# Designs tried in a protein design run: designed miniproteins, single chains, continued (2). Part 40

Each design is a single chain, and the fold is of that chain. pLDDT is the mean over its residues in the fold that is shown.

## One batch from the design tools (miniprotein)

Design m5360
Fold by ESMFold2-Fast:
Structure m5360 (fold): chain A 74 residues (1-74)
Amino acid sequence: MKKAEELEKKGKEAYARKDYLTAGVHYQLSGDYYYLEGKYDKAATAFRNGAKAYEEAGMPGNAAFLRKQADKLE
C-alpha cells in the first residue's frame, strides 16, 4: 500500500472519532509523504486537513504552520 494514502486514511478515521491530535499527526505525515512523491496538490490537501485537526485539538500554532506549508504548494 502507498504510505501517504495509508496515513491519510488513518487521519480521516481519527478525525471521525474526534481524536483530533492523532488526526493532525497522521494528516501532516501524509502531506510530507505526498510531497516526497511530487504530489503537491494532495500534499496541500493533507496539510489543510491536518491544520483543521490541530485547530480542533487546541493547537493553533501547529495549524498555522501546516496552512503555510499548504499555501507554498498551490
Scores: mean pLDDT 87

Design m5361
Fold by ESMFold2-Fast:
Structure m5361 (fold): chain A 130 residues (1-130)
Amino acid sequence: SELQEAIEKEIEENREKVERAIREILERFPDPEEAALALVALAIGIAAYGVDSIDRIVETILKHPEEIFEQVRRGLSLLSPEMQALVRRLTELAIERPEVGVEVLTALVLLAVQGEAALPYARAVLERLS
């Protein structure tokens, strides 16, 4: 809960940068499967490097999409079926409703940081926004 609150606060304080990153990804990748992989890559990047690195993370995704998408597909294949289904539904929601993209990305970042410990949080986000 304390770590979740800290990550939520960091993302909210950088909301405009996060919204811009999501918008740029969705504009660059009109294919829903590629957009989903790019959103997961963004979440993994934020989890690894922090929100302050968001511009570099986006630039890397846009320069090397095929390599990054292959790495993301491999990572996702190692997750439980429940985690895979949840990530899929969250990314589909952000693509369908970009206006909730920040809330969806926050859930994806928490899943990347905490794994299964973030499942209740991610489910609550999906239920609230669906």
Scores: mean pLDDT 90

Design m5362
Fold by ESMFold2-Fast:
Structure m5362 (fold): chain A 87 residues (1-87)
Amino acid sequence: SPLLDEAIELMKKIIEKAETEEEKLRAEKLIEQLEYLKTLDPNSEDFQKVLDYMIQELDDMIKTTKNEEVKELAEKAKKLLLEIKKK
């Protein structure tokens, strides 16, 4: 999915902008999970469940980050995942 690829690129930018090792590791884990999501059938309940989990993880990052650039990138990624959820 082009939108999943865009979300992965936004996560890579978060790694670049993150000021803490913790946020970098969180973004790296999110890339791994987004790559996994690309292997699933987009019409499956499993895909939607994993997608919902990813949206929640991004929402948590948005709420907890002290870095405004990381927040903006995470908000953009969340919007892309919400668009993927729309059928």
Scores: mean pLDDT 85

Design m5363
Fold by ESMFold2-Fast:
Structure m5363 (fold): chain A 127 residues (1-127)
Amino acid sequence: SIAKKLAQIVAELLQILGDGFMPKEEKLEKIAKLLRELISLLEEALKQNYTLPKGLLRSVVDVMVSALMEMAYELKNAEAMKLADQMRVVGRQIETAILNNAPDEEINALLRQLLDLSKEFLSLIES
């Protein structure tokens, strides 16, 4: 299921983010690969109108923002840092919406904003 695949990617990203011994280049490559897979699965879930468990969605958003922030700071790219800060703000809005039991349409609209910013970020660092 999409939920199981997302949970697996979250676990893998958390392991990589917590690894203080992994070389920077390897860490960034693995994060970028997993983020691309995460974005693809989230876009598929939204397209299929699939409702993710709120706890899983919160974990997905949190790890996604953390991974993007890590990449931005490691790359020392000012435009990437600006995009990461915008994604952090949207991530907080998603968390607040979930905690306030906002309608799925509101949460999904914020998630689409986060996905668009994340794709812009990955495009920027690949250029």
Scores: mean pLDDT 87

Design m5364
Fold by ESMFold2-Fast:
Structure m5364 (fold): chain A 65 residues (1-65)
Amino acid sequence: MDDSIRSMALMALQVEAELAGAELTIVGDEVEIHFKKVSPEVKKEAENIIKALESLGFKIKKVHE
């Protein structure tokens, strides 16, 4: 919400996404999420990250292989 807080939160979420097997790409005010493999466990972790990103005001897009 504040630009500094938003940037720090985004960086933390990028690390969490990578640990969950997903990659975040920022395109303007949009965030693209790339999954190496879509499984129920990875999907559940990704949903938590998506919810956090939406709370920060980002528009979420999903990109799959």
Scores: mean pLDDT 71

Design m5365
Fold by ESMFold2-Fast:
Structure m5365 (fold): chain A 74 residues (1-74)
Amino acid sequence: SRELEERVLAVLDELSALPFEEAKALLVSLGFSERTAEELARIAVDPSLLLDLPEDRAYELMGLLLEAARRLLE
């Protein structure tokens, strides 16, 4: 939905305002694993990576970004 897309964009904008290592550290502080935090921080640097992923992986990462938006922005 457009609402979910807007939430993903909002968290990506928030994370992309930070240096990569700080975005990663923030995500770890929100309860994500180091590996997941690194992957989400990479997407924040280049959100177009979501468009080039297999559908199942893109869906998983969008779910994680929505959870990050919930923890960070709500």
Scores: mean pLDDT 81

Design m5366
Fold by ESMFold2-Fast:
Structure m5366 (fold): chain A 58 residues (1-58)
Amino acid sequence: GSMGEAYLDFMLEYGLDTLHIGSGPGPGYELKDVAESRGYEATVTIQGSGTIVKLKKK
């Protein structure tokens, strides 16, 4: 699967509502797109060289 799918699966496995991704903004926005396609609301906030992604069930 995509990096976004891998990050979403990681969040769901560990019960995380927030994930900090330090590898640039791309993976955070990919995670947002995958999460929204699966019925989650996702917000991306830029922090330094990375992103913070927050999930909320719609």
Scores: mean pLDDT 80

Design m5367
Fold by ESMFold2-Fast:
Structure m5367 (fold): chain A 73 residues (1-73)
Amino acid sequence: SAAREQALANARAAEEGMRRTAEQLGDSPVETEVTVEGTRATVRGRSEKLEGEAVADGSDVRWRGTVLGREVG
């Protein structure tokens, strides 16, 4: 339960990060999808200038995507 709560908290932080980045860029609203299975959470987000996926597994978060059409990962 604690590990699942941590993964969800990390996923929500990544979701917030995507929205803040879009706001800083004057972008369209970010559409986000959060899925949780066991102790792992995945966030996918997309807008006109941003597309990304963050996977939280316990304390570790991996992010991949594009910002302004440029790959970041």
Scores: mean pLDDT 77

Design m5368
Fold by ESMFold2-Fast:
Structure m5368 (fold): chain A 90 residues (1-90)
Amino acid sequence: MEALEKLREAIEQARAEGKDVVVAKFDKNGNLLEIRVLTREEFLALPPGSGWRVLLDLSTVPEEDYDAVVERDLQLFEEWLKKIEENKKK
């Protein structure tokens, strides 16, 4: 699942760069167009209706809980992607 791999890479980039928010844009068919990593301040500065959706927000998560939160969110996102793919086959 390309979208899951891109999300993992974006989370690693966010932590490496000291950024807390991972956002994405999707097309009309639910295909991933773009992922960005932002600070909380950059996220709040995005124009309303810009089409960015939050995939993960770490800005309120304690550093000691980051790995547990990331693992859980990646598992939920993988399950969600599997359901989307199953619906496309029906």
Scores: mean pLDDT 71

Design m5369
Fold by ESMFold2-Fast:
Structure m5369 (fold): chain A 59 residues (1-59)
Amino acid sequence: GMTPGAPVFSRNGAPLPADEQAAFLERAAVESERTAELHKDDPDMQELHRAVAEAARAA
């Protein structure tokens, strides 16, 4: 279920249903994990992007 205060993702100004919001967050997490791998030589950037992915999965 959606946590109170969770961001509302929209498509063409309409709020997404909960299932689509979950799918959007999962895609965001995957993209952030990919970005972390691109920054493997920069531990600060890798940690930042992994934290973003973790937050997306928790939302």
Scores: mean pLDDT 70

Design m5370
Fold by ESMFold2-Fast:
Formats: structure tokens, sequence, C-alpha cells
Structure m5370 (fold): chain A 80 residues (1-80)
């Protein structure tokens, strides 16, 4: 399961990076909304596919951390 959990984290990071790139030139509010919606989709998928509660929590924390960092970067980019 460790390999599967790692793959899920990598897939989540890739999906968030794809949304970041797609919405890079959009208004900040639209960028944040798109990222938060994608996070919800990813976390829901994790909840359905991961049975171990500790693994589920660890994956969700990694996804939340990644999103927070992306949003902080977006806010800094918007300020310039």
Amino acid sequence: TAARNFELILEAEKKLADVYEKYKDKPLEEQIKALEEKKKEIIEEVRKNVSNEADKAAIEKNIERELKEIIEDLKEEAKK
C-alpha cells in the first residue's frame, strides 16, 4: 500500500500543478477557487480508494500542505 499511497500523492500534486498552470493568468479569486475545487475532488477520491485511516489522513495532510503553498505563491505573484 505504501507504493499506492505514494502514487496517489504524486497524482494529486500533478493535478494541482495542472490547475495552477491552466489558471495562472486568471484573476486570483478564480485561481484559488479552481485549486480548492480540485483539492475537494482529489480528497474525495482518496477517501474512496484508501481504506487505512492513518494513510488517508497522511495523504490528505500532504495535499492540504501542497495547496497551501500553491495559494501562498499565487498571492505573492498577484501582489508583485
Scores: mean pLDDT 79

Design m5371
Fold by ESMFold2-Fast:
Structure m5371 (fold): chain A 78 residues (1-78)
Amino acid sequence: MPVELKDQGGKFLGLAGKTVYVSRINLKGIIFAGSLIGAPFYVHDVETGEKYKVTKVDVTSGPPLSQVKGSVEAELVS
């Protein structure tokens, strides 16, 4: 079942291929990285071990890039 990812005050750790690495959900970092690589892509929370397949990114505010806001729809994958 698709879920909307909620920000957890996490840290953006990096991007490798089509996977965004975080320590708890960092929604701003995920939105920004997703805008570069396009959906679908993966998010791996290294703290919880959870992986998500992001199916949609919707950006609701633009520049400055430090103020990126939006929503992310994803499915939990094992």
Scores: mean pLDDT 77

Design m5372
Fold by ESMFold2-Fast:
Structure m5372 (fold): chain A 81 residues (1-81)
Amino acid sequence: KVPEIVLDTSDPRAVRGFLDLAVREAEEAAREGDLEGAQRTLETLERAYKKLAPQLSPEQRAAMEAALARVREIVAELAAR
């Protein structure tokens, strides 16, 4: 069984909280040199985006795309170390 990602996209606070947590987890992994942790955060965020993208407002979609770009940059930087 795959863990279900439950997020109320009608609640801007829920979407923002999820994105803030994902970016924070990736940044923390970067500080610790934890490439595997950063990759797990990226995979979780990519899975959420694929599931939720059709239901997001333009602003929410842009915010998720920005968070994805940032986490991808963190993973790439860690992999290059």
Scores: mean pLDDT 76

Design m5373
Fold by ESMFold2-Fast:
Structure m5373 (fold): chain A 90 residues (1-90)
Amino acid sequence: SDVVRFIVDALDKAAIDFLEELIAELEAKGVEGVLLAKKYAELGELYARQGKYEEAIPYYEKAIELLEKNLGPDHPLVLETRKKLEEAKA
């Protein structure tokens, strides 16, 4: 239905705007932990859900870099985010 599509699109846009602002604040404060990594992954997933893969890819890459640094390369969150990155590149 047109109403449901409009609401979902509006909520996704609001979520992207909120996450971009939150990420900018975390970056400005020098926060480099798992929290920032999760926000990068969430933003990547929202862009990918909209078919915006060129926008999604760099956020997944940033998320993976921080997750590997904090949790190691074999952690489930790293493996899951890498799978999402490869799906976005396909």
Scores: mean pLDDT 85

Design m5374
Fold by ESMFold2-Fast:
Structure m5374 (fold): chain A 62 residues (1-62)
Amino acid sequence: MEEWYKFGRESSTDELGERLQEINDRIRRLREKIARGDESAKPELQKLQEELEAIKKGFNES
């Protein structure tokens, strides 16, 4: 399973994994918009980064 687990980490059927993927995807897209000069994306990016941090803190504290 060594090769298969690396490939399977991207997808997730659990709710937490799906939410983390969604947040990370949104962060990446917002960074693209900011790089293009869309400053209206900055507050949303910060909010999502804070949400991601809170989730990661919960994970690391378990």
Scores: mean pLDDT 68

Design m5375
Fold by ESMFold2-Fast:
Structure m5375 (fold): chain A 87 residues (1-87)
Amino acid sequence: MVIEAEFSLTEEELKRLEEAAEPESKELEANREKLIGDKEAAKEFLIKAYKKLKEKLKDDKKLVELLELQIKAIESGETLRATVSLE
């Protein structure tokens, strides 16, 4: 099943999310070959990365909610389809 969600974010919130996610994105790419061969390890890595992002962005309720939905989708084996609108 697909989890669908809509979020209205400011440009500042979107920038915060992108900047906060960049170190984790680079870490994921560095470990990509290890994770491709192990689906369970990839799932655990992504969940940990999103939980770390949630902690970094915990003061922003909208970003926390988006990250919680992404974690839930990964844990349940579902795909998150999020539509982001700029305020």
Scores: mean pLDDT 72

Design m5376
Fold by ESMFold2-Fast:
Structure m5376 (fold): chain A 65 residues (1-65)
Amino acid sequence: MKIEEKEIGNLKVITRYEDLGGPLVKITVEIIDKETGKVVMKIEYIAPKDDRSKPVTLPKVEIFE
């Protein structure tokens, strides 16, 4: 599993890549508020390893308070 971290203003974006054993990877993006440490948004989808910009599943988006 690979994890990438980016910071955008007061937000921390954590992207996790889970290898599904074939040509596909599961991508999970969590957006965290740096002030509270809470996850404010989570996005999950599956994409080809060669082109992660083209989801093969409808992205699941969750917003938290």
Scores: mean pLDDT 77

Design m5377
Fold by ESMFold2-Fast:
Order: C-alpha cells, then structure tokens, then sequence
Structure m5377 (fold): chain A 71 residues (1-71)
C-alpha cells in the first residue's frame, strides 16, 4: 500500500541520515500510520515527518533531509 511504501521510504532515509534503527523504525511507523488514516499531501507528509522527528529528538538537519524525501 502507499502508506507502507511511505513508511519504508522514511525509515530508509532516516537510516541513511545516521538515525538509529529503533528511531528510524519508530519514525517510519508513525508516518505510515498518518498516511494510512488520511490522504495526506506531500507537504502534509513532510510536516508530519518534521513533527514526529522533533518528538524523537532528531537534529534539525536530519529532520530536513528526511522530510525532503516526501516532496
């Protein structure tokens, strides 16, 4: 599904940006859940990714790189 694909894409981007496997999985799952509940636009998915990344304590540079993959 699109939500599963988006979640995996975010998890992979997070791992490539140096995020731990546990945090990358948490971020990917949260984005997948958000995408599954509603037909979010790319901008809304990027915004959700930023919010979740901040809650997980990721650095702003890492968050920006991951969110950029949704656009």
Amino acid sequence: SRAEELGKKVEQAAKEAGVSDEQAQQLGQAVRDAAEDYGLTPQQLADATRTIGQRLGLSQDVIDKIAQTML
Scores: mean pLDDT 81

Design m5378
Fold by ESMFold2-Fast:
Structure m5378 (fold): chain A 98 residues (1-98)
Amino acid sequence: RIEELLREAIENVDKAIQSAKDGNVEEAIKYAEKALQLASEAATLARREGNYDVAILTEKAAREVDKAIQALKDGNVEEAIKHLEKARQYLEEALRKA
């Protein structure tokens, strides 16, 4: 369940990165918002299950995705991609510990 949410969050981060690189800011925001929802759900479940390592890493990923969404809205695509790449790293770490 948590692993499934984390995998789906990573997929949406990858789609957000690709859309941002393609210049499709609206689509990048859509995928980033989906990734944020999935990461937030995974963090909540991990915390409820007492898996604090996964919860903390997933919460860090969610914060990076939120920063990416704000950067996209501000027209700063390069900064948004950096934040999405950091989010992806945290989600991959969380998945390994899940």
Scores: mean pLDDT 90

Design m5379
Fold by ESMFold2-Fast:
Structure m5379 (fold): chain A 106 residues (1-106)
Amino acid sequence: MEEVVEEAKERIRAALDALVAQGKLSEQDAEVLYDLASSLLEGYARRLKLLGASEELVREAVERMARAAIAAIEANADSSLKDMADAVLAAIDKVFDEAEKKIQEA
């Protein structure tokens, strides 16, 4: 399970590095977005486990959170750091809410 979170972080890092290489994002802004996304993935993965989520559900949720975060960053690459951070938070929160509902409805 730690491996899934680390793999998700690596995907986010790769996406941020690609945007920096394209000149769409500064290295400093990339680090802020990476730290934000990483903290959210770790916190929400832990919370899903505490709620009794299966290993499969945690894996699926973490992978979806990473994809949602990357999509939010790419869609907002021309925006301010605040707008990108807000979009990442909203995207990850939405995936968490959907995963939490699956646990509550099971």
Scores: mean pLDDT 86

Design m5380
Fold by ESMFold2-Fast:
Structure m5380 (fold): chain A 85 residues (1-85)
Amino acid sequence: MSEEEVQKLEATVRRDLEKVLERMKKELSEDIYEKFKKKADELYAELVAELRDPSATPLQHVAALVRFVGDITQLELEARKEEAA
């Protein structure tokens, strides 16, 4: 991908992540939300690093996006389980 295409993809993913964070902030206690946000931000940073790798193939970029979505989904489930405990 071009640098411009990577930046647009990063912005789109971050916008969607911000919607998840806004929802979770309303559903979770402050301490559980802060843990969730920290881990989500770390996963986003890892995804951004993978997307910016100039040696990565299109399939590797797709794999990175799929892993990110799966990891965020697992974090949401874990955070909701912790909130319910």
Scores: mean pLDDT 84

Design m5381
Fold by ESMFold2-Fast:
Structure m5381 (fold): chain A 70 residues (1-70)
Amino acid sequence: DELVELAKSEDEEDRRKVVEILVKTEDEEVIKAAAEALAAQKTPFAENGLLALAMQLSGERRQYVLSLLP
């Protein structure tokens, strides 16, 4: 999936695009996969992307994304 590949990128612009797209998507599996890819980077910028995503999500999706933060 194109979104998952972008989430694995070390490029700041690619990560910003992923967060922007994920906020608009309703596909739970895509959100989970992309959030896991961001979390795997373990960088402050990827952590900020996860925080931004979590703030825009609700319920179980938000809880899942928050569980990936340190």
Scores: mean pLDDT 70

Design m5382
Fold by ESMFold2-Fast:
Structure m5382 (fold): chain A 71 residues (1-71)
Amino acid sequence: MEELEKLAKEIVEELAKRRPDLIEGVKAGDEQAREQAFKWAHATFPELSELPEEERKKVLELMVELAKEYK
């Protein structure tokens, strides 16, 4: 659990630095921004592809929660 939360945090922090538009889109509930954020995460963090499908889904959902709370 903590390792998945750690990865989700790292992804959101990097996303906020490189693609703040995607953070704002996810906060606004933009489905296209959410999909683009997920694609970007998979391309930028290869460790996501190493995780079982259920754990990858958990990281992606944690990313959405963290992005919504991002200041």
Scores: mean pLDDT 80

Design m5383
Fold by ESMFold2-Fast:
Structure m5383 (fold): chain A 80 residues (1-80)
Amino acid sequence: VDERIAELKKELEEIYSKMSEKGKKLFDKWVERIKAGYFPTVDEIIEEAKKAGFSDEEIKLLVRAYLLAAQIYRLEQLKA
């Protein structure tokens, strides 16, 4: 579990480093929601990113980052 969490965190860090500053800020808001126990759906994530003016390519990157963050959080909760 710990090794898998570390692998997912590394992938997320690589994706995060490729994000625009605006993308990082939007992603950080989603991470705050996850920590508060609110998990927006992928459709909600896509809609929010489209409204913020992100391209389809950037939206794919943001969705991947969101799914990784949600998975990491769930695995860390299972460990606790």
Scores: mean pLDDT 81

Design m5384
Fold by ESMFold2-Fast:
Order: structure tokens, then sequence, then C-alpha cells
Structure m5384 (fold): chain A 120 residues (1-120)
């Protein structure tokens, strides 16, 4: 299903960010988290999920702080929590096929930007 393709892409992007944290590429990891968070907020705003959007913003701030403090274990834990919230929002979404296609294109663009960041 299109939701399964979207979830797989979210998981792939999350794994790329996790690798940046594990490789101690902290500035690239922070930039990737900001891009990831911005995309997640767009997706949640399409669904008018204001409470989940607030939770994503809170987790993102905590994640960026963990990366700044070089707390790799905490950063990975927070990234996983952030990713699970995004995945749950997609699984439980009432988005039509057109909106799901928009989400898929946004995530493809995010993956391209994260890959570009990794290869700099």
Amino acid sequence: SMKEEIIKLVQEISEKIKKLIEEKKYEKAKEAVKLYTDTALVILNMQRMADKAAEIEKLSKQLLEAIENKDEEKAIELLQQLTELVIDAIRNSKLDERDLQTVLELLKQLKEEVDKLINE
C-alpha cells in the first residue's frame, strides 16, 4: 500500500540520521533532524493533528539538545520516539490517495536532501 511505502521511507530516513549520530557527525545530524522535523510537521498539519505536532516539536528540541551534548544513546532513543510518532500518524491517517501521494513526494525530497547532506 502507499502507506507502507511512506512508512518504509520514514524508517530509511531515520536510519540515515541514526548513522550520522553513531559516526559522530553531529552538525550534519542536527541539520538532518531539522529537515526531518519540518517535513513531519507539514505531514501532521495536513491532518490537523495539533497535539501530535506539539509532541514532535518537543521531541525534536530534546533530540537536538542530546546531539549538542554528544549524548548518542539518548539522541538515538529520542530519534526512535520521534520516528514512531510519525509512523503512527501515517498508519492512523484518514488522508486520501492525493494527500498520501503528496506525503510520499515530500519524503522522497527529504531523503534526497539528507543524502546530499551526508555526501557533503
Scores: mean pLDDT 89

Design m5385
Fold by ESMFold2-Fast:
Structure m5385 (fold): chain A 85 residues (1-85)
Amino acid sequence: SEEKAREAALEAARAAAEAGELPEEEIEAAAEHAFGVAKKIAEATGEDVAEVAEFLAEKAKKVLAGEMSPEEADAEIHEWVKKKL
């Protein structure tokens, strides 16, 4: 659902703020931007927007945790999108 997708985006934005990567006053704007990206990917691929948002949020959290680089996360997202087209 769109609500679940928005919740995933908001959770990722809050995690970024907690890590010091995002000002608290920008959390809502960052969450809306992330939701918009997930929605565009869902529309292009035919995938569920909540599943897309959760996938993107998982990659963002792994980058924040130092488990992968931003470049590795971007590459994994790009390959996942290509497989769904």
Scores: mean pLDDT 82

Design m5386
Fold by ESMFold2-Fast:
Structure m5386 (fold): chain A 99 residues (1-99)
Amino acid sequence: MSPSEQVEALIDRLVEAAVKYMKGELTPEQLIETLEEVRDELEALKASGVRLSPRDRVRLGATMGVIELLVYLDPSVSEAEKERIFEIINQIDAILDSM
């Protein structure tokens, strides 16, 4: 699988998680699990020397921004869960900025 195909698979997974979360089909804990898996896969790609295209970087960043907004606007998510989700998003953004 090419690095671009791996990034496309990560974006597809994040978009699916965001859509399921919007529909109430994904819990905050399941969203956290998905974000942690994506973070770990991005760290592995970075460690292997994979370079993100500007397009893939923008698409990942935009997807993370949408998830952050959805969580921020959700009154059913506890402040502790919001803090944990935002921490993982910030970790992902830091990885993207370093690739």
Scores: mean pLDDT 84

Design m5387
Fold by ESMFold2-Fast:
Structure m5387 (fold): chain A 77 residues (1-77)
Amino acid sequence: MEEELRRAEAEAVRRELLAMGASEEFADKAGERARTHGTDRAVLWAAFELGLSPEQMAALAARVRAAVEEARRRLEE
């Protein structure tokens, strides 16, 4: 469960960054940060590195949170 959730968190961060036009290498690094430090820290790191506005960062955080909650519900079923 914990490892499966951590993988889902990393995958959510990676996919949302790729959807925003980030490079595959950058998205992979952000996903790894999510695995080690959690999604909030990974999103903050990515937002600073990409120069996102506060509004863009909030939108990214909301999308990642929604994807993680969906994955969590599937793992609990």
Scores: mean pLDDT 80

Design m5388
Fold by ESMFold2-Fast:
Structure m5388 (fold): chain A 83 residues (1-83)
Amino acid sequence: SRSELEKKIEEYGQQIIDKGNQGDVNGALSAAGELIRTMEELGVPLSEIGERLRQIADQITGSPEAKAAVRGLAQSLLDSARG
């Protein structure tokens, strides 16, 4: 259901932050991939997915590398949405 997918988006968002803060770059990117997939399933535009992922990346404070990796993925989605 939509409600279950929305709950999964919140759970994946928190996993990105938690894993990112632990310096688990691969874990953060894996969770980001699940977030993207779930939001695409809901029909969310790439521009909104990229913006949400950018906001999530801004909450990563424990690892500059994890923050940069998630920000880079967000920027790739925003760039794809433009052209």
Scores: mean pLDDT 88

Design m5389
Fold by ESMFold2-Fast:
Structure m5389 (fold): chain A 83 residues (1-83)
Amino acid sequence: PLSAEQRRLRLEAEVDVGVARIMETIVKTKPLSKEEKLKLLDKAIELLRRARDLYRQAGDDQGVAEADQMIKELESKKKEIEK
């Protein structure tokens, strides 16, 4: 069982992940300029980095690994768009 503090940190991380997923969906589904897509991906990556740190503080190694994987995927997508 998680402490109340660990549970709060984990929920905050989940909110950041949720918002980042919404931003990725907007990039995939909306007719955006290259500049707009890159700005949304940058913001999504920042939120995922914050989520990773919150998961780490909560002792959620699985959450850390999942956030790290999502960051790598979005960084790869950003590089593809920048070309």
Scores: mean pLDDT 87

Design m5390
Fold by ESMFold2-Fast:
Order: C-alpha cells, then sequence, then structure tokens
Structure m5390 (fold): chain A 72 residues (1-72)
C-alpha cells in the first residue's frame, strides 16, 4: 500500500539521518551509506567512514511518529 511505502521511507530516512549525524560528529569521511527497512517498518542504517562504522536504528513506531509530525 501507499501507506506502507511512506512508512518504510520515513523509517529509512530517520535511521540514515541518525547514523550520518553520528558519523559526521566523529570527524570521519563518509565512504558508504547502507539502509535496510523490513516489511514491519523497522529500519537500520550503516554508515562506513575512514574511522569505522556507525549504526543507527529506527523502529516502526518511531517512523509512524515521524511521518505523523513531519510528513514525507
Amino acid sequence: SERQLLLQQAGGELAARRAIEQALASGGNILDVEVEVDEEGNARAVVTTDLGEFVAEASAEEAEAYLKKYGV
């Protein structure tokens, strides 16, 4: 459904933003960004830098709250 796609997009965006913010705070150079979202809307992002990997997650519940507050 359209709602399912928006939820997955919101979750992925939230997880990616969290991981990127952690990576940038480290002072490292970002080399790669990988995002996975399951069918339930739970998201995980992995940002690879020259200083190591940074991982962040966003639950389906957090994605729903984000989508409701900000839209997509």
Scores: mean pLDDT 82

Design m5391
Fold by ESMFold2-Fast:
Structure m5391 (fold): chain A 82 residues (1-82)
Amino acid sequence: SAFDELDKDGDGKIGPEIKAALRKVLESLGFNPTDEQIDDILKEIDTDGDGYIDKEEFEKLEEALSEVPEAIPQLVAEMKAL
């Protein structure tokens, strides 16, 4: 799964670097997001507020992006590049 590819540490969580990757994905889709807009998106996903995304929270992000078929593959690529 995409989560398993991003969970490089095998700890069941994705670190705060997801914020930078999400920004790049949105910019590639023609959006010009502010830091506040990205924080709002992550706030909807990160229910714990700890700055890390677990598998359940990542599934919420995948569902939100499911209408854009290239968004998840690009997110994975951007995260791997970090």
Scores: mean pLDDT 72

Design m5392
Fold by ESMFold2-Fast:
Structure m5392 (fold): chain A 89 residues (1-89)
Amino acid sequence: PTATLSLVSVRTLDGVVEVTVRGTSSEADMLEIQLAAAPDVKNLSVQVTRVSETEMEGILRHPAGKVFAALLGADGQVRAVATFDAKLE
């Protein structure tokens, strides 16, 4: 299956950086999007919204830095991984 992760936006609100990442899958078989501030940190404290059958958005609210993203299918398998810089540009 074809799956992608893309950076949608980086915003700063009251000193907190809010990063939005979009996950897309051609199979319409997405379980969740996971976001973390470090590659070895298992932090599930993200807000997730299903946009469509093939699209989900995850929002991470933390200080500026790198964001590590993973998209999981309903079978629990990792379909895509990506790293984004949480910079205002």
Scores: mean pLDDT 69

Design m5393
Fold by ESMFold2-Fast:
Structure m5393 (fold): chain A 81 residues (1-81)
Amino acid sequence: SKHEELVQKTVERMVALAKKHMPELTEQFEAALAKVMANQPLTDEEKEVMKKFVEELGDELRAIFDETRREAEAAEAAERA
């Protein structure tokens, strides 16, 4: 579905951000993100990686979420137009 495509694109953007700014932690971040998406509990090490990512890249994460929201709104507007 279009919703699934948008979710996948958002995940890819977050992973790309991790690769650019935290290349050493990208593999651990991908593993933690996959668990979050599957509604699985994180280990303490995975929680620390996620915490560091949010603390260091909070503004960039907000930009990714804003892009996703705008794309969703534009898609809805296109269907109504």
Scores: mean pLDDT 77

